# Designed miniproteins, single chains, continued (2), part 21

Each design is a single chain, and the fold is of that chain. pLDDT is the mean over its residues in the fold that is shown.

## One batch from the design tools (miniprotein)

Design m4701
Fold by ESMFold2-Fast:
Structure m4701 (fold): chain A 101 residues (1-101)
Amino acid sequence: EIDALIAEIAALLGIPESTLRQNIAALRATDPSVTDEEIRARLREALALAREAQRTPDPGEAAVLRLRAVLTLGGGELEDFPAEQEPALREGARAAVARLR
């Protein structure tokens, strides 16, 4: 199930599966108490956000939903985001990771 969720989310967001797998690995490394069930729950939440983004006609609102999907999984890679938003995205990712500690 985890692999299938990663594949669908990656396709919807237009990012590599490896980026999502790295985010999940970072979550496990930061908080070893994170269970497979919690990771599945986060993936299902990210999938719901990604699907909502695809159905959203407003490009700005869709971009925010795509960002929320990535942040739910630990923040993503810098290359996946516009350089102008990098400081805010990095701060958001750090805050998300800190909440897991």
Scores: mean pLDDT 66

Design m4702
Fold by ESMFold2-Fast:
Structure m4702 (fold): chain A 100 residues (1-100)
Amino acid sequence: SMEVLEELARLIREALRSEDREEMNELLRKAVELARKHKVSPEELARVLREVIEAELSLSAADRRRLDGILESIARSTDPEKQEAGLALAVELAREVRAA
């Protein structure tokens, strides 16, 4: 559903913009649960995450390769805990790039 993918993008964008780690983790947990509830594939979840990060930030070739590795890990995982960990890693990478 386009509406579900838009809500996923909103949650990820809010997590990326959050200065509070607890709020970031809660938003990413909600994103994974929303994806699970609406049968969004791991590949679609990884794609939405890429689109949000690339819309907010200009990535170097090195940072894009790091992000690609994280996204591939998410796309290959059906475990919600591993998906949450992957989302957190990608958002932390994006926050590092923004701070540099």
Scores: mean pLDDT 86

Design m4703
Fold by ESMFold2-Fast:
Structure m4703 (fold): chain A 94 residues (1-94)
Amino acid sequence: MSAEEKLEQLAEETLERLKAAKTDEEIEKAVLGYYLRVADLMETENVPLEVVEQTHEKLKERLKEVLPEERYEKVAKYLDAVLAGLREDAARRA
C-alpha cells in the first residue's frame, strides 16, 4: 500500500469513527488519533503537506454530507485545529 493509499484509508477510518461517535470525548479521540497518524505518515513516509490538505478537505466534504449540520460544525472546528497543528509542524521541519 502506498503512503497516499494509507492516508486515504486513515481518512476513511476517521470518517467511520466520527459517524459512530456519540460523545464530545469520542469525537476528540477520533480527531486526535487522525492527527497523530497523519503526522507519523508525514515524518516516516514523507507525505507532502499539500496531499494531507487535499485529503483533509475531502474528509470535511464527506462529513458535511453524512453528519447533521450542528455535529458537522463541531467536528469541522476540531479538524481545522488539527490541520493548523500539522501546518505548524511542517513549517518547523522546513
Scores: mean pLDDT 81

Design m4704
Fold by ESMFold2-Fast:
Structure m4704 (fold): chain A 60 residues (1-60)
Amino acid sequence: MDDEEIRERLRRAIRELEELREKYLQQAKESSPEQKPELLQQAELYETGARYAREALDGL
């Protein structure tokens, strides 16, 4: 398996997770007080996923 292909897949995953985080943060700003905590929690999960993907990339 090509190490460069694995790195490229991880870089793409990081970008997608960062885009999803930004989207949910934007929705949280526009949402009702009742929905805001759930949207912020989802954004935090995407941020955590991006962090783990970055650590995996650094380990290659």
Scores: mean pLDDT 82

Design m4705
Fold by ESMFold2-Fast:
Structure m4705 (fold): chain A 81 residues (1-81)
Amino acid sequence: MEEEAKKAADEAIKQLEEAIEKIDELAPELSKEAQEKIKEILKKTKEKIEEAKKKGASLEELHKIVGEAQREIAKIYEESR
């Protein structure tokens, strides 16, 4: 795995763990149901990044995983309108 990609994966995992723990503080405007949906997306994204890191994924592949998570979270915000 590229050194830069490995560092990016480690940082992403740490950020996701913090977000999962503090979702109620990070997204207080969202309903409890919306917060739980985002928490599930963050957990799945963390698992995907951990698997990608184990498989020696590129920085580009990591960006695709994060992009998919951002798209799913955006849907939840749209549903909250």
Scores: mean pLDDT 79

Design m4706
Fold by ESMFold2-Fast:
Structure m4706 (fold): chain A 80 residues (1-80)
Amino acid sequence: SAAAEEARRRFLSYAQSFLKEHYNKLTGEQKQRLLEFVQELDERIEANRDLGLTDPEAFVRLMEELLEELEEFEEELKEL
């Protein structure tokens, strides 16, 4: 579906920009936390990849939810 593909593209674009901007500025502990978080997001996307075909609106909501979690994670990194 077009909506699911657009949502996925937006998420990936944001995630790539976030990694490029922040990764080289992070401490070893922050980098480890980031890698763990990225792994968790990847597992959730993989577990729900069929939603893009069966329920595109649910997939769009998932991508929006993951973006919100990524923004919350950015705030958590400031505590390390």
Scores: mean pLDDT 77

Design m4707
Fold by ESMFold2-Fast:
Structure m4707 (fold): chain A 101 residues (1-101)
Amino acid sequence: GEELEKLKEKVEEKAREALEHIRRGDSEGAIRAIEELYRYAVEAYKLGVETGKLEEAIEVLEHAIRLLEELLRETTDPDVRREIELTIGLLRLMIGILKLF
């Protein structure tokens, strides 16, 4: 629905912010943007459960994973890479849970 589309847009916004921080060598800013991306993805997960819009929520989470995989290709910083890999793992777990419903 409209709320899930807005969360997808927020995920995209935070992925763009993370990329700009990566390009500037601002690892702290990149990690902060990734943490905010994750918070919007968690809100999409919660909204999917609450509304039964499971397929739409899964689409938002899968889109977040694709953006994070792109960010992983753009950085060699081990702290940023670790944050991205952890976030991808958590999002994959959430998708797995939604698919059980």
Scores: mean pLDDT 91

Design m4708
Fold by ESMFold2-Fast:
Structure m4708 (fold): chain A 80 residues (1-80)
Amino acid sequence: KIKEKLEEWKKKVEELINTGQKDEDVAALSDKEIAYLAAAQLYLTTGDEELAKKIIELAEKDPKKALEEIEKYLKELREK
């Protein structure tokens, strides 16, 4: 279930990279969709399936909290 969603969002990330990401496309995404996209990006960057699954599960329950966790993790990676 979660791995299948992650693979779908991985393909969508690949398509966005190939076509060029636009601010308009990002603005059209829901908080939940943004969280899925970020989880796929983190998985591609770190290879951490457990982290990506955790974010996807959180996004299904509370998309805003998932975005907060993503932001916190990205900040930790940037600062450390």
Scores: mean pLDDT 66

Design m4709
Fold by ESMFold2-Fast:
Structure m4709 (fold): chain A 83 residues (1-83)
Amino acid sequence: SREEAIELAERVIELAREQGNEELVEGAEGMLKAIKTEPEEVAEAMVPGLREALRGLEEGDLEKARRGLENAQRLGVKAYLKL
């Protein structure tokens, strides 16, 4: 759901900011904007990637966090193109 995607993106922003990772903060803020402005199908498609990004930040695995945001973007774009 869009609500779940918002909560995940906000948590990613929070943890990335706490860790001083400006790149991940900027990326996650971009995702949050897309989640709020695009159709619900786009927001829903981003959820798995956002969960991966959150887990990466919780584990201290910045490559996993970055890959998660990349997957969220890719799946969101794929969902948008199917509309």
Scores: mean pLDDT 86

Design m4710
Fold by ESMFold2-Fast:
Structure m4710 (fold): chain A 116 residues (1-116)
Amino acid sequence: MDEVEKLLEELQKKIDELEKVVSEVLSKTTDEKLKDQIRQEMLSIRGSLAGLEQAVRNRDLESALTHVDQLITSLENLRKLAETIEDEELKKKLLEKIDESIKKAEELRRAIEKLL
């Protein structure tokens, strides 16, 4: 559990960093459809993270795996949206933060699986 709790705290920080870059992207893009899609994926990411935090707190490792898998799916969906951004510098920044978040979520998923 200590490794899972540590990785969860690191993942929370990565998602906070991701939200800052997403806010920059949303402020600089004019594509309203893309903005709405990015906002929906960020809501899904935050919802999955909240569910993951609750599952870890309750030591419900099976629910924690479900929420981590949902989080990774939402991050992959956000990554596909990020690939459509026309501003190459914003696209690069967003993709880097998404990839860091996916990597941390996958590390957390592996740590949870070891406890099952």
Scores: mean pLDDT 90

Design m4711
Fold by ESMFold2-Fast:
Formats: structure tokens, C-alpha cells, sequence
Structure m4711 (fold): chain A 93 residues (1-93)
């Protein structure tokens, strides 16, 4: 689902910012009560070595799909921060 994709990208972002392993990202997602599909996606994003900019590109696509829906502006702002490789801006969200 779109919600699962957003949750997976957010956990992958946190994992990248903190230098977590794929296993640690999976545990974080599981403890956060995420679905099996979202946990798998978060782990795969970290395992593939996707950069903060690449995660930001995916979040931007989601923000575009969420146009006019609650939270769209937050997802877009996070995407823009990650694409500009500014972890300090991302941590303010």
C-alpha cells in the first residue's frame, strides 16, 4: 500500500542517517508495528545501498501521488531535504 511504502522509506531514511545494518532496520520496522511487506521493502532499500537522494526521489513520487491529501507537504519537504543531502533538514521533520 502507499502507507506501507511511505513507512518503509521513512525507516530506511532513519537507518541510513544512523548507519544501521539491514538487520537493524528490519528490527526497527518490526518493533514499530509495520506490515511484513513494509519491513521487507525497508530492508531491501538498505541492502541495495540506496542513497538518501534515491530515497528522496521515491518519496517525491509518493508526494506527487498524495497531492491534496493529508501529509503530502511533509513527504515532499522530507524528499527535498534528502535529495539535497541535508540530514539536518531531514531531522527537523
Amino acid sequence: SLEDEIKALLVATAGRLQGLTPEEVGELARKAGMSDEAIKLAVELVERGETLQEIGDRLKEIADKMKGKPGADYVKELADALKNADPSAASRL
Scores: mean pLDDT 73

Design m4712
Fold by ESMFold2-Fast:
Structure m4712 (fold): chain A 65 residues (1-65)
Amino acid sequence: MDESFLTMAESVAKIAGSSPEAADLYLQAVRAFQEGRFEEGYRLMAQAAELEGNEELKKFYLERL
C-alpha cells in the first residue's frame, strides 16, 4: 500500500545516506507513488536499488511492475 511504500522509501534513504543519486531517485519515486504513477515509482526505486548494489531490492520493485 501507499503508506508502506513511503515508509520503505524513507528507511532506504536513511540507509543509503551517502548516495545523493539514490536519494534523489527515492524522492522522485515517492512523488510518483503519491501521484498514482506506480510503474514510474517502481522503476525509480529499482534504479536506486541498483545504484546501491542491492539486487534483491531491485528485483522486489521490478516484480511490482
Scores: mean pLDDT 70

Design m4713
Fold by ESMFold2-Fast:
Structure m4713 (fold): chain A 70 residues (1-70)
Amino acid sequence: MSAEEKKKELEEEIEKLEREGVRAVILGDTAALRRKMEEIIEKYKELLPYEPEKAKEKIDRLRASLATFE
Protein backbone atom coordinates (compact mmCIF):
# COMPACT_ATOMS: atom_id res chain seq x y z
CA MET A 1 0.00 0.00 0.00
CA SER A 2 1.31 3.44 -0.88
CA ALA A 3 1.79 6.17 1.75
CA GLU A 4 -0.90 8.23 -0.03
CA GLU A 5 -3.41 5.34 0.11
CA LYS A 6 -2.62 4.67 3.79
CA LYS A 7 -3.04 8.38 4.65
CA LYS A 8 -6.46 8.44 2.91
CA GLU A 9 -7.60 5.28 4.76
CA LEU A 10 -6.53 6.76 8.12
CA GLU A 11 -8.33 10.05 7.35
CA GLU A 12 -11.52 8.13 6.43
CA GLU A 13 -11.29 6.07 9.67
CA ILE A 14 -10.80 9.29 11.68
CA GLU A 15 -13.86 10.90 10.02
CA LYS A 16 -15.96 7.85 10.92
CA LEU A 17 -14.77 7.98 14.55
CA GLU A 18 -15.47 11.75 14.69
CA ARG A 19 -19.06 11.14 13.49
CA GLU A 20 -19.47 8.44 16.17
CA GLY A 21 -18.12 10.92 18.76
CA VAL A 22 -20.67 13.55 17.70
CA ARG A 23 -23.41 10.93 18.06
CA ALA A 24 -22.17 10.10 21.59
CA VAL A 25 -22.40 13.83 22.50
CA ILE A 26 -25.99 14.00 21.16
CA LEU A 27 -26.92 10.90 23.22
CA GLY A 28 -25.16 12.21 26.36
CA ASP A 29 -22.91 9.12 26.43
CA THR A 30 -19.78 10.57 28.04
CA ALA A 31 -18.09 7.14 28.33
CA ALA A 32 -18.57 6.46 24.59
CA LEU A 33 -17.31 9.97 23.73
CA ARG A 34 -14.15 9.43 25.81
CA ARG A 35 -13.51 6.06 24.11
CA LYS A 36 -13.98 7.58 20.63
CA MET A 37 -11.60 10.44 21.46
CA GLU A 38 -8.96 7.90 22.59
CA GLU A 39 -9.46 5.90 19.36
CA ILE A 40 -9.10 9.09 17.29
CA ILE A 41 -5.81 9.90 19.11
CA GLU A 42 -4.47 6.42 18.22
CA LYS A 43 -5.40 6.92 14.53
CA TYR A 44 -3.65 10.33 14.51
CA LYS A 45 -0.56 8.65 16.01
CA GLU A 46 -0.60 6.31 12.97
CA LEU A 47 -0.89 9.43 10.75
CA LEU A 48 2.25 11.06 12.29
CA PRO A 49 4.70 9.71 9.62
CA TYR A 50 2.47 11.11 6.81
CA GLU A 51 1.06 14.35 8.27
CA PRO A 52 3.14 15.18 11.39
CA GLU A 53 1.95 18.79 11.96
CA LYS A 54 -1.75 17.99 11.47
CA ALA A 55 -1.54 14.83 13.61
CA LYS A 56 0.33 16.58 16.48
CA GLU A 57 -2.16 19.47 16.56
CA LYS A 58 -5.15 17.10 16.68
CA ILE A 59 -3.57 14.81 19.30
CA ASP A 60 -2.78 17.80 21.56
CA ARG A 61 -6.34 19.16 21.29
CA LEU A 62 -7.91 15.74 21.97
CA ARG A 63 -5.60 15.06 24.94
CA ALA A 64 -6.53 18.46 26.43
CA SER A 65 -10.24 17.57 26.03
CA LEU A 66 -9.73 14.14 27.64
CA ALA A 67 -8.03 15.80 30.64
CA THR A 68 -11.41 17.44 31.47
CA PHE A 69 -12.88 13.93 31.93
CA GLU A 70 -10.50 13.17 34.84
Scores: mean pLDDT 81

Design m4714
Fold by ESMFold2-Fast:
Structure m4714 (fold): chain A 65 residues (1-65)
Amino acid sequence: SMMAEMAAVKTAEKNIRHHLEKTHPPKSEEEKKKIEEEVKKSVDDGQKALPTSRRVREESRRASE
């Protein structure tokens, strides 16, 4: 169902946004724009959401030591 897929994409979008916000809390309006752009890009490329999520997790691992 299209609705189910859209719901899954929205869930991924929220997870990505939340993760980016926690990893890089927007210290400036520019940073906030960057987060929104990455989220929108991932949503626009639904199938690319998985690679994006993996990248975020990898960067989180590096940042966490």
Scores: mean pLDDT 64

Design m4715
Fold by ESMFold2-Fast:
Structure m4715 (fold): chain A 97 residues (1-97)
Amino acid sequence: LEEALKKFVDKITSELGRTPTLGDLELLFSSFDIDGDGTISETEFLIMLGTACGKDLSKSELVALFKYADVDKDGYISKKEFVLLCKALVEVAEQKK
């Protein structure tokens, strides 16, 4: 899980050229919440992170990240839960130094 979080943060940081803000990550959520229902399914989350991180993350690592974000354990990530995950990811990036 920790290695998967670091790979994800490094990839997003590299592509932005800076540490991602909560606003950047909210825009990313909105781009994948095409129906505007305010939730991301496990399948959509795996596609999103698989696209962002390429082959660097295995399916098992992506599932572990989803379960970490899915605080209520209902199989969906709400926008609020996604924002909390993104805040945690930014904090992990800060701890890397």
Scores: mean pLDDT 67

Design m4716
Fold by ESMFold2-Fast:
Structure m4716 (fold): chain A 63 residues (1-63)
Amino acid sequence: SKEEIDRLAEILRTSKDVEERARAAFELGRIGGEYANEVIRELLKRDDLDPVVRTLLRGVLRE
């Protein structure tokens, strides 16, 4: 759902837990679809996005 995708995006932006952020990135990839991919692309445009999270998000977009 949109609400679930928005929640996962918030985790990626705010969580200090690397494992929690990794799970959120994989879950966005599992959900997939137009809205999830749009949210991932918007996250990838941020300057403050952690490099590990950036790499994970690029990976899930290939699905």
Scores: mean pLDDT 76

Design m4717
Fold by ESMFold2-Fast:
Structure m4717 (fold): chain A 58 residues (1-58)
Amino acid sequence: GAEKDAAAARALAEAGDGAGAATAGHMSNYSGPEARKEGARAALEAGDEAGAEAALRG
């Protein structure tokens, strides 16, 4: 769910992964709402905290 993803994205953002922020944001943009969550999840797994947060926020 979004709340879980948001919590995980925040945890990743605390770790300080700027490159991931851009990556997840890009991924979320090209497929709609579900892609946004998938992009965030992929970023989380890759250790891309800022990207995960960007993807979830849109």
Scores: mean pLDDT 55

Design m4718
Fold by ESMFold2-Fast:
Structure m4718 (fold): chain A 82 residues (1-82)
Amino acid sequence: RLDAVVAELSKLEPEIAAAVLGLMTDPSLIPAVREEAERLKNEEDREKVLYIIEKAEELLAKYGPLSEAEGREVHARLTAAR
């Protein structure tokens, strides 16, 4: 399970992967992040944040939410691979 999450996040740019991982460990942040994205004046920045949310929701649907400990393990493995 965590191997699959690491593999999926490793395909993303590092900053996007970190943001997606954060939302997977705390999905309750998604509504607030979505609201903030809708308030962004720059369309490119808004699209980037919406992509992060979409990817987090996709991975949450496939693998479920991560615990704080699981999130730290995934983060350590992503950092070691860079």
Scores: mean pLDDT 78

Design m4719
Fold by ESMFold2-Fast:
Structure m4719 (fold): chain A 82 residues (1-82)
Amino acid sequence: HMEREISIKLVAAQLLAVGAEVEGIDTTEVRKHIQEAGRAVDAGDYEKAIEHLEKALEIAQSKGLTDIAGTIRDALELVRKA
């Protein structure tokens, strides 16, 4: 189930982002874009989901958040196959 796999990756990315915030790294903007991507997936708007995931990935990469960036990239590839 494609939507389920995407949802699992988005939840994983959110949990990693919350973990980074506990360590003092601001992930508010990354989490906002992941949340908007999830809403877009739920609405069937995969183009909007891709846009938000690309923005989340760019921010995560700029902050050196390698695990979060990898998980967002996995979600992005799943959405592109949708």
Scores: mean pLDDT 85

Design m4720
Fold by ESMFold2-Fast:
Structure m4720 (fold): chain A 100 residues (1-100)
Amino acid sequence: SLEEEARRLYDEGKKLIEEAKKLVNEFIQKSTDPELKELAEQVKKQLDSLEKEFNRIREEMERAIAEGDEEAVQRHIDRLKYLIDKVKEIINSIEELKKK
């Protein structure tokens, strides 16, 4: 169901954000390059913004589910998928930075 898909996507995204935050914090702690450290701090701020957006979508999604607004639930699913892909891009970028 759309409700089950929406909640699964939220749980997946929350886990990915937690993983991304762990990776960026570890990179900041291990990096001796001030430019790379500054870039990682910017990524951390971006992740904080994404987490806030994700939490806002969850609240709006749960309201849409309660109201039976299937079109709104689908819009939130599409937005969650977009944000999940964005978090995955960030994780990949951090992994590439670690290879330098």
Scores: mean pLDDT 86

Design m4721
Fold by ESMFold2-Fast:
Structure m4721 (fold): chain A 65 residues (1-65)
Amino acid sequence: MAPVLSQEEVARLVAGAIMSQGSVHSLDELPTLPGIDEALAAKLKELYAQGKIGLKNGVVTEVPA
């Protein structure tokens, strides 16, 4: 059992802030950005693949359970 709800929200906020800058169009570009650790980029892609976060109008959003 892991208390990762807060971590999930943090990852969503980080991705949203990056995309709102207009420097990233999709999660595919996250690991190419300077300042984004490989581990963080992998975490965001994993959450997206699991359907925990989504993309809407170029912004990362949370998908309610």
Scores: mean pLDDT 53

Design m4722
Fold by ESMFold2-Fast:
Structure m4722 (fold): chain A 79 residues (1-79)
Amino acid sequence: PLERLQEILDKAAELAGVSREELLQRITRYVRELMEKGKSLIEAVAEAVRRVLQEHGVDPETAEKIAEEFRKALEELAA
C-alpha cells in the first residue's frame, strides 16, 4: 500500500518535472489550505494533486487520472 503511493508520487513528480520531495511539499501545503476550508483529507489530496500537476503543465485529463490513483491508494490504506 505505501509502496503504491510512492510509485504514484514518483510518476507524478516525473510528469511535473520536479523532485519527489518538492512535489510532496507543494501537495502538503495545498492539502492544509483545503482542509482548513472544510475538505476531507482524501478530497484535499486529490484536489491538491490536480492543482500542482496542472501548475507544472500536465494536462487536466492526466492530472485527474493521477489524482484518482492517489485517492484510491489512500482509501485502501484507510480500509
Scores: mean pLDDT 82

Design m4723
Fold by ESMFold2-Fast:
Structure m4723 (fold): chain A 63 residues (1-63)
Amino acid sequence: MALSREEIRRGAEQALATGSEAALRAAAHDLGKATGADPERILELLRRGDVEGAVELALEGAA
């Protein structure tokens, strides 16, 4: 499924704004499923607050 850079960034920002571990895990899983990127790697980046790193990783997996 095709996600734009802005859609990916918005998802990551919303998960961080929620601030819960469950929200970060859900966002990492959803982004990984949507883009083909590794959800564990996305989760690590989100836990560090690295939104731009998560965006770049997701875009590498996106078709």
Scores: mean pLDDT 77

Design m4724
Fold by ESMFold2-Fast:
Structure m4724 (fold): chain A 111 residues (1-111)
Amino acid sequence: GAPEEPRITRQSERVEILEFKVEPPVAKVGEKITVTAKVRNLDDQPVEVTVELLDAQGNVLESKSATVPPGEAEVTFEFTAKEPGLYTVRVTARSADGKDEAVAEARVRVE
């Protein structure tokens, strides 16, 4: 299986994830899960940052988005799981033209 620790799985020339964390890594049902990503945008256009909460089968349960201007910015998202299980949090930062992206993933166990 994939490691439970947060990891950056893809980087690109114009879009990079500099920091990615998900807290707590073990949550209770109904507990707030906080996702933080620091993104470097080397493009002259805003980057779209999408965060998805996926179930153990890879189905997207919830999706949230923000935009990052040129330079560096931190984005924070919050999720709550309704059922116990092993979830994946995936962050995708994508350039305005869609040609460059960075991806980070973490697993969260909900008890």
Scores: mean pLDDT 84

Design m4725
Fold by ESMFold2-Fast:
Structure m4725 (fold): chain A 83 residues (1-83)
Amino acid sequence: YSVEAMEAAAAGDLERAEENLKKSYEIAPTSPGVAEAARFVGEQARAMGKEELSRKIYEMAKEVEELQKKYGVSSPEASRAAF
């Protein structure tokens, strides 16, 4: 979802980018990938003049960073389920 969100934002599809970001946040809110994707999508939204959407996504990025500081950075489950 995080990679799909960044790909959608790069293609200019901000609605799809927001949807994939929300799914990533729901699944792994402390993942560094979610924070990175949120920053990227937020900057693309701002560049396209979608300032309200950019603000919402930027707030999501801040929440992810705050959760990471409080609970620590979570690795993707796939990285831990190697065996």
Scores: mean pLDDT 70

Design m4726
Fold by ESMFold2-Fast:
Structure m4726 (fold): chain A 75 residues (1-75)
Amino acid sequence: MSREEFIAERLAAEKEVEAEYQKMKENDDIETLQRKIEELQKRLAEMRAQGNDGVEAYRDALLLSKLKELLKEKE
């Protein structure tokens, strides 16, 4: 993977995360957000334990951060 390809993948992941975040902000209640946060944390921990720190891990980490912030705002 080239540096340009890596940057492009991260930018695409950021756009996907923003779209998912907006949808969750509109439609998901506190219980649904808590469940999604727990599943995302488990998936990230597993990926990192396997040495997988690619774009999927980056996307999931970014989404997790945004969802935790959203949960604090709703609580």
Scores: mean pLDDT 77

Design m4727
Fold by ESMFold2-Fast:
Structure m4727 (fold): chain A 58 residues (1-58)
Amino acid sequence: RVEELAREQGRLLKEINDAVEKEGADLTPEERSLFAKEKFPEKMARIGRLNRETARLL
């Protein structure tokens, strides 16, 4: 169960990172963070929920 949550979180993080790299190889770290929050708010929120679920199980 915890392993399943970690796998889902990793998949979402990879999707966000791939999109950020594709769109903003020339972005600063601050701009990349803002881009991720603005373009993928739902994925970021889901990662947060998965983190809380994992912490709750541990």
Scores: mean pLDDT 73

Design m4728
Fold by ESMFold2-Fast:
Structure m4728 (fold): chain A 99 residues (1-99)
Amino acid sequence: SEADELFIRALLLANNKAPFEEVLRLLEEAARKAESLEEKAEIYLTAAIIGLAQKAPPEVVREVVERAQEVLDALENPDPSLEALLAALRKEVERRLAE
């Protein structure tokens, strides 16, 4: 799908140390074109992981985490592993905001 192509391109850019702003732009477009809420949640969670790995401003990563939360809240039966990942990412963002 077009969402899958954008997602893979974003991952390749992240691996090549492209600025998080560029990676996030592609991931946000991939999320818009996602065929399911589950896919959209995974894209936003992946964006948060990349942002933390690249040491992006924690305020920016927090906004991404909140978008992932909104998508998971829209699911009737969210995957517990995605909820656990979201909780872990939120905790790391809050830790960095306290530094």
Scores: mean pLDDT 90

Design m4729
Fold by ESMFold2-Fast:
Structure m4729 (fold): chain A 64 residues (1-64)
Amino acid sequence: PLPSRVSPEQEARMLEVIRIVNEVIEKNDLDQAQVDEINRVAAEGFRAGDLEGARKRMEEIAKK
C-alpha cells in the first residue's frame, strides 16, 4: 500500500520530473549550484503540477 501522504498521481508526476532532471543533467556538464537550482525548480513544478514550465525553467538554468 502507498503512504497516505503521496497519491499515485503525485508519484507518477514525481517520476516524470526526475526523468526530466536526469535528462537535463545528462545533456549538460553542470556544476553543483546549477544542479541545486534544477532540483528546486523540479520540486516547485511537482507541487504546482506544471511539468512543462518546470522543464523550460530547468533548460534555461542548464544553458547558463
Scores: mean pLDDT 74

Design m4730
Fold by ESMFold2-Fast:
Structure m4730 (fold): chain A 65 residues (1-65)
Amino acid sequence: MELSAEQRRLVRTALELAARNGNGRFTEEDVRRMLESFGLRLSRAQVRAAIAEYLAEHPELELLD
């Protein structure tokens, strides 16, 4: 995944906020919308890769379709 350190920080923040707002459950769209609110628009592949990495580190979280 070709992200800068700052972009990775924003992605992590978006994932944390999406998970928090959903009580541990969130969608790909929730993450994408949060990133857009930060001025960051990533490809679908980049968002999916970031979610997969985050879920590997946080097995208590659930990704919804």
Scores: mean pLDDT 80

Design m4731
Fold by ESMFold2-Fast:
Structure m4731 (fold): chain A 84 residues (1-84)
Amino acid sequence: EEKQKEIDEHFKRILERRKANIEKYLPKEDQEYHIEFLEKRIEIARKLVLEILNNNPTDEELQKMAEKYSEEVRKIKEELEKKR
């Protein structure tokens, strides 16, 4: 439960750092797409890590969760590509 706050702070720092890198290194026309995709991916990753922490899943359950995560990331990419 206290670990939940640590995870939230960790993902906040990752998001801030990666967002800053996108703004620094990518052309302005590409930044909006990559920032939006990053924000959505980080939120899914945060939820996945919290699920793992709270449920202590088996290796088999972890594999299923990883597959679901990959599918969710693909769907987000597809939706964001439609907005471009």
Scores: mean pLDDT 79

Design m4732
Fold by ESMFold2-Fast:
Structure m4732 (fold): chain A 66 residues (1-66)
Amino acid sequence: MKMSEEQAKTFAEALASLLGLSEEQARKAAELIKEKGDENTTAEEIKEATGLSDDQARQVVGLARS
């Protein structure tokens, strides 16, 4: 599913609030999911783009797919 700019911003705000991510990390994660789609975005790609831990990257993917 293609995420809108507004949806990506809302998702980034949710990630920052729920997982304690920085604004930059949350924004990068949300934009990657927007570009590739939730089903095509892996925890490893989130980790590479944002510098998050394995656990945080898996939580981001889980939230995007829920």
Scores: mean pLDDT 78

Design m4733
Fold by ESMFold2-Fast:
Formats: C-alpha cells, structure tokens, sequence
Structure m4733 (fold): chain A 85 residues (1-85)
C-alpha cells in the first residue's frame, strides 16, 4: 500500500487501538476498533480492503514494533476483520 505520512499515522493509530483492545478488551470492544481500522484502510484505498492487505499491514506493523503485541492479539484482529469482509 502506498500511503502519505498523514494516512500512515492515522492508520497506525487505528491499528494500535484495535491491537490494544485485542490484548485486554471484550469481543465487542475488539469488533468496534477493528471496524474503525478497516474503515480507515477503505477510506485511504477508496475501495473495499482485502484480508490479505490487512494481514500484510499487521505483519509490517509487527516487524516495525517487535514484541509490542501478542500473536493472540494480532489473530483476534484478523478474525474480526474476516467476519467484517
């Protein structure tokens, strides 16, 4: 994905919110934050996002911030994204 610095920052904030909810939050909180993350991706792309694009973004996020979030939190975000798509 080609992102402007402003788009990258907004998307990173949305991803952080979803991942934080996935670490300690309820299923409802995770769903709400994942919807926000998907909506931000779709706003940037101007089209529906694919699951593969979400997976690619979260993989790059994990590589840039190793150990910041558990694999279980990342998987929770992916599961909720799959349910939305």
Amino acid sequence: MELTPEERKRLEIAALSALHAAETGSDEAVRQQVRGFVAELERILGRPVTLEEIEAYLKEFKEKHPGLFSDEAIERVLEEARRLL
Scores: mean pLDDT 80

Design m4734
Fold by ESMFold2-Fast:
Structure m4734 (fold): chain A 60 residues (1-60)
Amino acid sequence: SDKLKKAEEIAMELIKENGLTTPVDEIVEKVMEATGLSREDARKAVQRARLKYSRELFAK
């Protein structure tokens, strides 16, 4: 869905700025505030963003 994709983009930006040192729950809360998604859906978006970030690091 468009909201889930937007949530994933926001999560990716936050992960790139702060790295993997920021607690997942803090990123989830910021994604919820920005998108209005449920905690569970925001958590899924954060998990997907973390996976993509990891893949990008391996590609470099």
Scores: mean pLDDT 78

Design m4735
Fold by ESMFold2-Fast:
Structure m4735 (fold): chain A 63 residues (1-63)
Amino acid sequence: ATTVYVGYAVARDAEGRVVGRFAIASNLDEAQRKADELKAQLEAEGYEVLSARVGQSTVADAP
């Protein structure tokens, strides 16, 4: 099994539609940086950022 980290941000547009972006990372520190970058990018594009967080998931190795 392989541990995967993800940085993600959730935002909404002017019409109230929710959009999400994520990036896969090899470690927690990288995932935090990516979440911060996604937040900054969404804010620069005019979205209202609702959340920017780091997630962790365990993926089973492919047979």
Scores: mean pLDDT 79

Design m4736
Fold by ESMFold2-Fast:
Structure m4736 (fold): chain A 78 residues (1-78)
Amino acid sequence: MKDEIIEKIEKKIAEAGKKANLSAEEQAEYKAYLPVLREKILNLTKPEEIGTALALAGAPEATIEAYVGPELVAAAKA
């Protein structure tokens, strides 16, 4: 589960990059939250907990939605 959640997040970052809808700065900003998520996920099992961890880290709501969206909810429930 935790490994699958991390993989889903990494895939979302890669997909966003492929679409070229992100500047280099925006891409770096999104990636900056991935290490925080990895650290928190080691002790988290629920999508709401992951969302809370991102919010506490100061991630913007759009970034939280991008990482902890329907795909992560589905993965966490599986």
Scores: mean pLDDT 52

